# Designs tried in a protein design run: designed miniproteins, single chains, continued (5). Part 87

Each design is a single chain, and the fold is of that chain. pLDDT is the mean over its residues in the fold that is shown.

## One batch from the design tools (miniprotein)

Design m19211
Fold by ESMFold2-Fast:
Structure m19211 (fold): chain A 73 residues (1-73)
Amino acid sequence: RTERAIEEVEKAIKLINEGGKRSDAIQEVADALAYSPNEEAVKYLEKAREAIKNGDFDTAIEYLKKALEILRE
């Protein structure tokens, strides 16, 4: 479960950095949300999804990295 959430967050970061489709990045964050067991990580993933929707990719990557830190604990 947690390992899959980490994988989906890493995919979202890669998609954003490579200029992938916004909808694809949003879907990877949605998948990470489905697999995340941690409430604090969920909070950051929801903020990241909102930032992606707004085109604020720098902020989205910051929130995704925060979620990764929490999920790896």
Scores: mean pLDDT 81

Design m19212
Fold by ESMFold2-Fast:
Structure m19212 (fold): chain A 61 residues (1-61)
Amino acid sequence: MMEVVEEVLERLRERLGGSAEAEEQKERLLKEIKEKDLEAVAEKVRKELKELEENGEEELE
């Protein structure tokens, strides 16, 4: 299951182009993963990534 989380995090990094924002979000997600169930967090992260991909530029300021 950890593989899914890593894949999602890598996509987030690619989407943001390795910007400081991408690193910050990656750290936040990793912190949450450590405290919660990996699978539950992975699903949440995957959902967040989809929202970023679908509404990426329009919602990002």
Scores: mean pLDDT 63

Design m19213
Fold by ESMFold2-Fast:
Structure m19213 (fold): chain A 55 residues (1-55)
Amino acid sequence: SEEEKKKIELYERAIKVLEDTLARLQADPNADPEVIALVQDTIERLKKKLEELKK
């Protein structure tokens, strides 16, 4: 459906933004390891959800 396509696009965009954020955090020696772990976990959960939405 059109609504599912929009959700897929939204999740793909969100994942890309989070992956860019993760790269910046991993490059920062002062970054909080707990924040890095949270971002990694969030990316993995969104990727799983995206896989469920794809037909």
Scores: mean pLDDT 84

Design m19214
Fold by ESMFold2-Fast:
Structure m19214 (fold): chain A 55 residues (1-55)
Amino acid sequence: SLDEILEEFDKKVEEVAKELGKKAKEENLSPEEVFKELEKKIEELAKELGKEELE
């Protein structure tokens, strides 16, 4: 169901954001670099969740 997918997506986005926040502090990443990494991971996550609907 779409609601379950959106809930799972939200949870995973939050986890990715937390992990990137920690990595940014450890590697001294700029806000722009963090944003680009987050954007890529969100796109990959959306693709993975979309694939489950098609299977």
Scores: mean pLDDT 74

Design m19215
Fold by ESMFold2-Fast:
Structure m19215 (fold): chain A 62 residues (1-62)
Amino acid sequence: SLDKQIEQMQKAYKEAEEYVKKGDYEKAIKILTDALVANGVPEEEARKLAKEMVERIKKKIS
């Protein structure tokens, strides 16, 4: 269901945010990429979106 997908993405986002705070951007990108792929996004597009999400998290935390 959409609600379950939203919950899974929120958990992945929160975990990625913690890795961004630690400076582990590669791990944050992987977490978000894996979550997007699990929700039907093709791996290449998921990786691109994950990188954009990490850049937004960096700006929000800084």
Scores: mean pLDDT 85

Design m19216
Fold by ESMFold2-Fast:
Structure m19216 (fold): chain A 65 residues (1-65)
Amino acid sequence: SKDEIFEKFKQRAEELGKKYKNAKTLEERDKVIEEFNKVLDEAYKAGLSVEEIAEIYKIYLDNVN
């Protein structure tokens, strides 16, 4: 379902935010940013709304900081 798809993207955003926070080098952080950009592209292609994509981004940022 769409709700299951959205939940999976939220989980991926949380994991990537934590991965960024734990990264020890700029190269590792750049790789996480590249991976997260792919997550956002996949979410858009999966038909998630602007508000749902914004929530995914917020979850990522909350875990980066």
Scores: mean pLDDT 89

Design m19217
Fold by ESMFold2-Fast:
Structure m19217 (fold): chain A 78 residues (1-78)
Amino acid sequence: MEKEEFRKRGEKFEEKGKEYKKKGDNKMAAAYYIASGLNYKEAGDNEKAIEALKKAKEAGADNPLTVATAEALIEKIK
């Protein structure tokens, strides 16, 4: 039950990340992609979690702290 809820939250946050990226709001896009990745990890979907975190790195490339955070989370999931 809880894992399915985390999967649905991951999907919603990924959709929001795509929306903000289209708007050019890279800071919000990166934040939502990180939230998506964390929720996919809790759902046990490590592949989607890593994919979302890689998108966070791309969106947040202008912020070294965001990139480092996403990289650290990817290493924890691998």
Scores: mean pLDDT 84

Design m19218
Fold by ESMFold2-Fast:
Structure m19218 (fold): chain A 70 residues (1-70)
Amino acid sequence: MSKEDIFKEAEKTMEYLKVFLEAAGELREKLGIPFPTSVEEGERFREAVKKHLPELYEKMEKLLKEIDDI
């Protein structure tokens, strides 16, 4: 892993976290879905984002793929 790869991964990870927090905030405010604190809650959270916030879900999946490609 080069210094450039580390920086690129960090930038993509920060972008992913920003989108994740935006999705979590929207689910909390609009649907009362709490921030996931377990694996089971994380799975329900992912399905809720996919169902109610499909644009954010697609952006998150794209960012995860871009991180995996580094």
Scores: mean pLDDT 76

Design m19219
Fold by ESMFold2-Fast:
Parts: sequence; structure tokens; C-alpha cells
Structure m19219 (fold): chain A 108 residues (1-108)
Amino acid sequence: MEEIEKKIEELKAEIDRLVAEHGLTPEQRALVQEAIEAAEKGDTGRVSELLDRLTELGAPPEIIRKLGELAALYWGKKGDSVNATAVALDGIGRALEVELRRERERRK
């Protein structure tokens, strides 16, 4: 649907804005770009691996969540609701892991 294509472009723009606002490291920026490319190619396994790496590096939870949403929209465009749901849930879980780690480190 045309609506999904518009949402994809809006999410890409939002991710670019968040990357700039949060001052990501060159390594984190490269991983974000690879995740976008993997999502566009429909490579679920690579998207998951890249989200894992971003989580380990402490990337902003908002960016991890938006990358998961982007991958879900690409699967939605293909009519694959199962893969769309799986990737969206993975992104949410990764974002929560980063939030919990940040909170724990801040309290220590």
C-alpha cells in the first residue's frame, strides 16, 4: 500500500534525525545504516544481528525501536505479517535491554 511506503520514508527520516540528535559514534552510525539496508533486503537474520550489536554498544533505545519498526513495515509491504511481528517484537525487546542497562549503570 502507498501508506506503507510513506511510513517507511517517514521512519527513515526520523532515524536520521535521531542519529544526529544523539551524537552516535561512527561504529553505531555504520550499524544503523547496515540495519536499514538489511531491512530493505528482507534479511531478518541480519537485522536481528545488527540490533544485537547496537544493543551491546548502548545505542539509544529510540533508534533500536525505530529500526525494528522499519523492518516490520518492509515485511508488511511483502504481506508477511509473521516476520513483521517477529522483527517488531525483537526491536522492542532490544530497546528495553538498553533502557534497563542504562538505568542500572546510572544507579551504580
Scores: mean pLDDT 74

Design m19220
Fold by ESMFold2-Fast:
Structure m19220 (fold): chain A 72 residues (1-72)
Amino acid sequence: MPPSVEEAIKEAEEIIKKSKELLKEKGPNKHAEEAIKLAKEVIELIKNNGDPQEILEKLKKAKEALEKAEKE
């Protein structure tokens, strides 16, 4: 089941928040920066009525980038 548009926005915002917290606490991290970039792209796609499949794929990539940042 694909997430609703509202759920996708909330997930993207949470990824940005967590990634920014990691950058503040641990300093520069390329995976955290990538997670922020991808999550912002998700929000922009939603704002522009983008393809739901593209939104889902970018959201998955943002989550993976955040997971990598958290492991470092």
Scores: mean pLDDT 80

Design m19221
Fold by ESMFold2-Fast:
Structure m19221 (fold): chain A 65 residues (1-65)
Amino acid sequence: SAKEEYEKGLELRKEGKLEEAKKYYEKAIALDPTFVEAHKNLAAVLAELGELEEARKVGASIRYA
């Protein structure tokens, strides 16, 4: 489920595995595009990775998801 993918992303982020956490947040969003918390955490991880343009795009998606 979207929540299960999201929770796996949270554990990976806690372990400092930011690229892997990103993939699980993306999976959560693919399963539930209205999952606001997954979009927020994806944007945060993208910013931590220095992917600021991608983080901005994900942040904008929250307004319409």
Scores: mean pLDDT 79

Design m19222
Fold by ESMFold2-Fast:
Structure m19222 (fold): chain A 71 residues (1-71)
Amino acid sequence: SIEADVERAREIAEELTKDESEEVKKMAVEMAEGLTAWFTKVVGRPLSEEEIEELARLGVELGKLIYELDK
């Protein structure tokens, strides 16, 4: 389900950002969840673990970029 894929992306993003500041962690997790939810709707199928991992990673990087630009 979309919820299960999003929850998995959240878990991965939280692990990837465990040593980051609270503000960076929050932004990164939000972007990882958002990208995963959007991609799941676009493809219309359950995502593979590899796809979820890549979307979580991309979301984390995007969240870090947003934080840096919003200083």
Scores: mean pLDDT 84

Design m19223
Fold by ESMFold2-Fast:
Structure m19223 (fold): chain A 71 residues (1-71)
Amino acid sequence: MKEALMRLAEEASKMPPEAKEYLEKGMEAFEQGNGKEAAEYFEKAAEIAEKAGLKNAAEAARELAEYARKS
């Protein structure tokens, strides 16, 4: 998880505002113990990042979604 967060942070300046909003909502849901909701937000962020051509950011967001689902 930490490595995926670091990768996302580096790419964050290139991400559309919509993707950043979903990352923030995902982190908030995860902190509240709602892993399923967090995973859904991270998946939306990954989709937007992928459409923007940010492959590393999309991959990292999907790794976070998988981690959140298992938690």
Scores: mean pLDDT 78

Design m19224
Fold by ESMFold2-Fast:
Structure m19224 (fold): chain A 66 residues (1-66)
Amino acid sequence: SKKELEEFIKKLEEKIEEIEKEIKEIEEKLKEDPDNKELKLELQILEGIKALLEGMIAWAKKLLKK
């Protein structure tokens, strides 16, 4: 139902906010250690997960418009 999709979107948006916090923390650590390969890998993984979640939100929003 429309309500279930809206609740699903809200939960995904909350997860994105959590990931964005983690990204900011890693970006701050990278300012102190810009060549840290482990932090760069963690950042890429989190950005990838965020992109997948944004894709799911976009998909769910398209379903709400039909």
Scores: mean pLDDT 86

Design m19226
Fold by ESMFold2-Fast:
Structure m19226 (fold): chain A 67 residues (1-67)
Amino acid sequence: DKVKELLQKAIDAVKNENIEEFLKIMKEIFKITKDPELLELLKEALLAVNEGNFEKAIELLKEMLKK
């Protein structure tokens, strides 16, 4: 599952505080998924990173991996 692979890479990018890589990965996920629930969680993760709340972003990304 390409989405799950990209979500794991997004988690790793956030853990390394590599915002440039995180944004690149998120842009790729937005291109390939049409799931409205997943899209909302992705938007929440983007907002959390923008606010500097990396812990919240990681938890949201982990929640998406469980689906």
Scores: mean pLDDT 83

Design m19227
Fold by ESMFold2-Fast:
Structure m19227 (fold): chain A 94 residues (1-94)
Amino acid sequence: AMEEIEKLLEGLKKAKEAVKKATEELLSKIEDEEVREEIKKATEEILRKLEEAIKIVEEAKKKGELTEEDKKKIEELLKEAEPALQKLAELMRK
């Protein structure tokens, strides 16, 4: 349904903004330049995958249909972001 597409799009956009805000707050507290660079790299990977997922959902919204292929591509992009999310969590604990 169209409502499902709109909810998914809203969720992905909120996730992107949450990652940006959390990263800015984290970087404001960290003075170690090596750790800062690793955080920036992990965040860039996460944001890139979220942006690609958002584009797929926006195109699905224009077509009025979210296909199984679209859902699979979004799932693959989110799974590809998991290693970067884990790295970011590790850096937050140091």
Scores: mean pLDDT 81

Design m19228
Fold by ESMFold2-Fast:
Structure m19228 (fold): chain A 110 residues (1-110)
Amino acid sequence: MLDLRVDAPAEVVTKEGEEVELVATVTITQRGATRTVRLRFLVRDEEGRLVDERTADPVTVAGGETVTRTLTYRFTPQEVGTYYAEVQAEDLDTGAVQVGPPTRVVVEPA
């Protein structure tokens, strides 16, 4: 059983054309057999549409172990609005997917 915990900011406010840096601490605990997990940052707009993503290198989590990774995602929003950035963990052996809580990114006019 794969357990995902993500510690990331709840909200970030930025301006159009200014780079924002999101840092998430991801903790993965595997109960059972060793798994290979793919981590992604997914950015969605207010309608839930995927507008950007970044994939990290896969991580191996041995059975009974906990692995902690720090993920940094940088992007420069070009449009005013609200975005949601989330971390997804995909178990490459089973195809099971878990998603952390989203960071709300509010983009104000420059």
Scores: mean pLDDT 82

Design m19229
Fold by ESMFold2-Fast:
Structure m19229 (fold): chain A 60 residues (1-60)
Amino acid sequence: SMEEEALEAFKKEAEELVKNKAPEELVKEKLDHALDIVKKYFPSLVEEVEKIVEETLKKV
């Protein structure tokens, strides 16, 4: 589904930010922007995406 594809794309972006050792401020900015898009177009994914944001920020 488009929702599964969107969630997988978000996970990959979060993983790449950690892998590339992006600064915490840049990680927050990019993930906040992506979360805003999810809230607008895929509201059913918000809870899962918020969990990914929290886990990603723990790794940065």
Scores: mean pLDDT 81

Design m19230
Fold by ESMFold2-Fast:
Structure m19230 (fold): chain A 78 residues (1-78)
Amino acid sequence: LQKIQKALEAGDLDTLVKLTKHPDENVRLAAAQALIELAKSDPRALPTLEKLTKDESGLVQEAAGTYLGLEDIKRALS
């Protein structure tokens, strides 16, 4: 999935968002992980991560939900 790595390195939010709609669970999971990394510097990734907490895959749901939970804790400590 070199496409996901390149999109992350370029900060290409649109490409990563499209990949979260892919029929392959593994592609969506990799895109979710890339969006988590991007969200650390670009909050525009957060709405897509919220949608992924309702994904058909439990693995995708957990990855997005865990990150959003950590962001809530950071905000409470700030």
Scores: mean pLDDT 76

Design m19231
Fold by ESMFold2-Fast:
Structure m19231 (fold): chain A 57 residues (1-57)
Amino acid sequence: MEEAQKKLEEAKEALKQGNYAKALKYAGEAVELGSPEIREEAAKVARQAVEKMKEQE
């Protein structure tokens, strides 16, 4: 619901700021709390965070 969407938005902001660990944490929380639509988007954000961490070091 709103909680899951808020966590998804926090994950996207963390990803934008380069805080990939925080992005992954909030995306995971959005997956736990969210509807199927939110879970799909959160999984995408989590994958982007992982890929960015691999590119980093």
Scores: mean pLDDT 79

Design m19232
Fold by ESMFold2-Fast:
Structure m19232 (fold): chain A 55 residues (1-55)
Amino acid sequence: SKEEILREVILGLLEAALSTLRALAERLRDNPAAKAAFEEGAEIVEEAIRELEEE
């Protein structure tokens, strides 16, 4: 169904966003405030993935 395809697309985009945010956080070692912001963003995306997978 369109709903299943949309869910898979959204999940894939969230997984890509999570990987990107974590990679950016690692590259921002010399900027603790920016690193913390990207790590927090990654946690939010990870929670969204978990919620979407539980349904």
Scores: mean pLDDT 82

Design m19233
Fold by ESMFold2-Fast:
Structure m19233 (fold): chain A 68 residues (1-68)
Amino acid sequence: SMAEEEHRKQAAADLAAGAVLALTGVEATRVEVELLGPTKAVAIAETELGTFRVTYDGETGKLTVERV
């Protein structure tokens, strides 16, 4: 359902914001989910320190945060 898709998108955004906060100590001012697949999510988090790409790979359990 669309409500479930929105919940998954919000969860991906929350994961990205939490990862960036944990690594940088600053809150994301904006988070955009770029990709939301069944096993993969990619989000862009904007902070006062710059922009970060957060990638989650559900097949491997790997979370990657990189500055763009």
Scores: mean pLDDT 84

Design m19234
Fold by ESMFold2-Fast:
Structure m19234 (fold): chain A 94 residues (1-94)
Amino acid sequence: GEIVDLANEAARVGVEAIREAYKQGKLTEKEYSRALLEVGKLAQEMLDAAIAGDVEATRAAGNKLVELLKSLGYDEAAERVREITDRIVEAAKA
């Protein structure tokens, strides 16, 4: 469904940004592993909340992923996740 596809896209954007941060030496192996787990956790939280119709929880999980990516200097990836989160919220309201 649309919500599943959007949550998967948010996860993909997050994973790609985290992998790039690791390649650029911005993250240790331990930080890289933790960041990948956090991306997966936040994308799953967005999916579960959106399916339940919990707009506030969906937005909160999306905002945490945006903040994670911004903290690493991936502002374009963060903005893309914000836009995907907005679309998930719209789909959850319908």
Scores: mean pLDDT 89

Design m19235
Fold by ESMFold2-Fast:
Structure m19235 (fold): chain A 118 residues (1-118)
Amino acid sequence: MTVVTESGGGTVPEGGSVTLSRKFEANFDKALMIEWLRQAPGQPAEFVASISGDGGVVLYAASVKGRFTISVDRSKNTAYLNMSDLKAEDTATYYGQALEGTWPMRTSMGEGTPLTVV
């Protein structure tokens, strides 16, 4: 059975920690890049973090660098975003996605994982 796992959202206190996960049906060995985006209420979607399909290149937005860590478990086709020292400004819906092919085709963002920091 294909288990799609989205977890770690909901309401979290300021200064807290949470790990978001997203399982993909696609094989990560074919992904060029896995990225996390977020969209805060009333704001445009913004970049959070990315990791190359081979794991060799990792990038973070300046606002989250040192607080968030991106990782991938290829055996489980799962991407993780470990978030620490959460701030009210981290309140957003988070989307994990994979990039494949020669044009900027993103996989479906799905429903996303809502996070509220209080």
Scores: mean pLDDT 72

Design m19236
Fold by ESMFold2-Fast:
Structure m19236 (fold): chain A 72 residues (1-72)
Amino acid sequence: MVDKEKAEEYLQKGKEYFEKGELDKAISYYVRALGYDPNYAEAWRLLGEVYRAKGDTKAAEGAFARAQELEP
């Protein structure tokens, strides 16, 4: 079942790590947020931003495409 409360909790943790430049930790938490709510467009968008910051252009493009698909 989708767990929006857990998804938001992990998204907030990911944002904290992204703000601190802890890119791999941010990715881990955003992926966990998506594990609880795979249709969480904001989590896909933030995952794209952190992959872009890390230099993983292919992963960033895929994540942004998912976010756009969910929130056109």
Scores: mean pLDDT 84

Design m19237
Fold by ESMFold2-Fast:
Structure m19237 (fold): chain A 60 residues (1-60)
Amino acid sequence: SKKEIEELVKKGEEYEKKGDLEKAIEYYRKAVEIAIDAGDVETASELGRKLLEVVKKKQA
């Protein structure tokens, strides 16, 4: 659901602010999967870009 996606994104943001990029990636990944399953292409694309940015930060 949209509410579930919003809650997962908030958790991802919380962990990203703490510098826990592994947990941030986990929550963003879950949000992307739910958006894909719901057929919400726009949200999935936006969150997919955000996930990629966080992954790049971890690898830097």
Scores: mean pLDDT 84

Design m19238
Fold by ESMFold2-Fast:
Structure m19238 (fold): chain A 92 residues (1-92)
Amino acid sequence: VPLVPARQAAEDIAGGAERIKEAAEKGDFQTASNILVATQIILSAADLPEEERERLLKLIREMGTALDNKDYEKAIKFAEELSREARRIAER
């Protein structure tokens, strides 16, 4: 499978993070978890430097843990951080 260009992947990840935040704010665990899985798949196919990929993956993992614990405040925090980091990559 060809890698997704860095800018496109970053834009899609930022959009995913915003949708996870919206679902978490509504207490919709199932929707948030589904979007998180889709976002992780996009990251796995992203043409990003290993260091940037690892930073984004850490935020996705922390978000997954927060959702599993039904800690929506932490899930929102990590979604905001993921959106900021992904937007920074997309805009460079």
Scores: mean pLDDT 85

Design m19239
Fold by ESMFold2-Fast:
Structure m19239 (fold): chain A 75 residues (1-75)
Amino acid sequence: MEREEEEREFERETERYRRAMIDRLAEEHGVSRGEVSRLLREGKLYDEEGVRWTSESLERLARAAALGRRVAREE
């Protein structure tokens, strides 16, 4: 059914953004992807405003980016 296909495609887009964000954080902090994941789990990764990065905040931003790209394609 179309809904299941849409969910799978959205999940793929979200994974792409999640990967890109992890790569960006790794570059910004000079560490590996695995190290970024470890720091996120330990709550030791902070953004420029001093807000703690969490797995949930990264997931939320990745989903928002995927949704934003879809909305931009419609508009």
Scores: mean pLDDT 71

Design m19240
Fold by ESMFold2-Fast:
Structure m19240 (fold): chain A 89 residues (1-89)
Amino acid sequence: STERKLLMLEAQLERGKYLRDQGRYEQAAKIYEDVIAEMRADPALKDHPLLAEALENLAEAYEKLGKTEEAEKLRAEAEELRRKQAAAA
């Protein structure tokens, strides 16, 4: 179900945040990348608020890894997604 999938993705995102808090940015980024890929592949989740959060978290991890240009692109994508979410409310 979508609810179970969201719960699993939220748990993965929390694990990524835990690794980030430990300074393990490469490992955190990989988890965020996997969450984002899973959500983008699912039509029910591609515009979900959790995707915007995952994109923002990956952008922060990428900044810590020196990937500034990639981080800026992810933030722009997250901002666009949040605008769509606000317009849909």
Scores: mean pLDDT 87

Design m19241
Fold by ESMFold2-Fast:
Structure m19241 (fold): chain A 66 residues (1-66)
Amino acid sequence: MKLRVVVPEEKREEVERLLVRMHLEGLIEGAKKLDETTYEVTASSEEAAERVREELERLGAKVEEL
């Protein structure tokens, strides 16, 4: 499942660290940077996508399903 993630500039480093951790834990298959504040994240499952959304939104990111 693919998610579009828009991150606030002040939380960019925290979001990038979270994406690396989620990848290592197998929650995401990968993340592709589209621009300075926008990422395309591929979640490993629908359940993983819900958790990924929840954690990213806690950091102030906006998450949309693709």
Scores: mean pLDDT 83

Design m19242
Fold by ESMFold2-Fast:
Structure m19242 (fold): chain A 86 residues (1-86)
Amino acid sequence: MREAAEEAAEGAREAARAAAEAGDAVSAAAAGAAAAGAAFAASLGDAESAARAAEAAAEAARRAGAEEGAEEAEEGAREAEEGARA
């Protein structure tokens, strides 16, 4: 449960980092806010909310052109969804 939510938070953090490196300040801010949301949800053991936040971070990273960061956030979201079902 918490471990799966933490994977979503970690993926969202990588998406935020990659978006910032891409130099799109608006997408980087959006990815950063989503990563903060994922981390908060993970601190509560809320894997479903962490997965949703990681998906938002992935969308922001993809808009910035940071596809690898987006893929990491999408993987973290999948792991959190599996943890929520367990």
Scores: mean pLDDT 80

Design m19243
Fold by ESMFold2-Fast:
Structure m19243 (fold): chain A 56 residues (1-56)
Amino acid sequence: SYAELGKKYGLSVSQVRSAATLAASMSDAVAVQYLMRDLGLSREEAEELLAELRKL
């Protein structure tokens, strides 16, 4: 769920929902770069979060 992902990565539910919406229309490479820039995540954290968002 968005709430569980938010707790795992230190993000609000709104931030996770926005990330899911934006990432859905992006390639993996572009989505990872955007998550790193927008949410301040490391590349590894961004790749992990993207994999979880793709499951939702």
Scores: mean pLDDT 82

Design m19244
Fold by ESMFold2-Fast:
Formats: structure tokens, C-alpha cells, sequence
Structure m19244 (fold): chain A 55 residues (1-55)
């Protein structure tokens, strides 16, 4: 999926851990299924960054 591919690229660029990447994928999938693809990538990326910052 395009969204998942973009998130993987951003995670690698930001130097995020594999655990954070897995969380990003889960968040993206849950968000798409719950709210649809109308949500911005920035919102999902911000959520993943929060997880990385906390861990």
C-alpha cells in the first residue's frame, strides 16, 4: 500500500527502530480501517514519532 510504503521510507530516513516501524505499520493499518485513507500522513507520522520519543 502506498501509505505503508511512505511510512517505511520515512522511518528509515528518520533512523527509527524496527519496533517503532512495526508500530507505525499497525497505526497506519488501524487508522485506514477505522477512519479511511482520508487522514493525512503527517498525523500518522506524528503518532509514530510520539511512540519513538516515549520509548
Amino acid sequence: MALEEVLELLAELAGLDEETREKMREIAKETIEKYGVDLSLSDIVLKAMEEDEKR
Scores: mean pLDDT 63

Design m19245
Fold by ESMFold2-Fast:
Structure m19245 (fold): chain A 75 residues (1-75)
Amino acid sequence: LLEAAERLRQLGEQYYKEGDYTNAAFLYDQAARLYEQAGKPELAAHSYRMAADAYRKAGNTEKADELEKKAQELE
């Protein structure tokens, strides 16, 4: 779980740097879910915030707000 979450986070970062915010957001969201399952709420919260930022840049404010709320619940 943890290793898979880290790999997905790295892929999300790569897509984000390339300007592919939709795919970056998806990958960060998946990484966050795996961090939650691995018992790493701080890493999950950070990844949900990265996904929210990416969704916002992609124009999906509804998803961004949802994921920011998830991040707040983990802190």
Scores: mean pLDDT 85

Design m19246
Fold by ESMFold2-Fast:
Structure m19246 (fold): chain A 70 residues (1-70)
Amino acid sequence: MLEIMKEAARVSIELILAEAKRTLPEDAQQRVENLAKEALARIDKAKSPEEVQKIMLELSKEVMKIREES
């Protein structure tokens, strides 16, 4: 269960990164890339499904803020 959720999270993060590269200016893309790398590292260390969900929620909020600023 936890490993399946981590894999799903990694796929979601890669999709977020791909969309940022297609839709955002370069400086905003770099900010999203940094957040994605940090989120992937946190996902690898997550010990529960709740931790994975919290990481993904935090990433989504930060990415939305970057999109609003762009």
Scores: mean pLDDT 84

Design m19247
Fold by ESMFold2-Fast:
Structure m19247 (fold): chain A 88 residues (1-88)
Amino acid sequence: MAVIPESLVPPSLRDLSQRELAALALLESRGPLSTRELAEALGISQATASRILRRLEARGLVVRRRGPRATYWSLNPEAAEAWASEIK
C-alpha cells in the first residue's frame, strides 16, 4: 500500500499563479492539450499559454510531447505520484 500523501504536492503548487493553477486543472480534467487548445480554454493568447506551460515544465509539473499534428502537454505522472517505487 502506498503511504505517500498528496500533501507533498500541494505545497509545490502554493506559489503558482491563478492561471498556472487553471492550466494544471485543465490538463488533469481533459488530458493532453496543445498550446492552442489550452489558450482557447483559458481565453488567453497562445504566447501567454506557452509561457505558463514552460514555467510549469521548469517546475517538473507538466511534460511536453509531440503529437500527430501539434506539440501536446500533459501532467507529469512522476510529480503527481510523488515519486513512488510502485509507479516505476
Scores: mean pLDDT 67

Design m19248
Fold by ESMFold2-Fast:
Structure m19248 (fold): chain A 57 residues (1-57)
Amino acid sequence: MEEEKEKQREELRKRIRDALATSRANGTAAPAGGFYDSSALSNDEIAEIAREVVAEA
């Protein structure tokens, strides 16, 4: 059961999309860092999610 991972994937996907929308609307983004907040997800999983979100946007 990878429910935790799937939940975090959904949250990451939403967060990345929101960050992209904010950056685009603002024109000048000032990230605070510390966006990596996954305990069940690996670096590879995060990269894959980010790539998919970017490709969709």
Scores: mean pLDDT 61

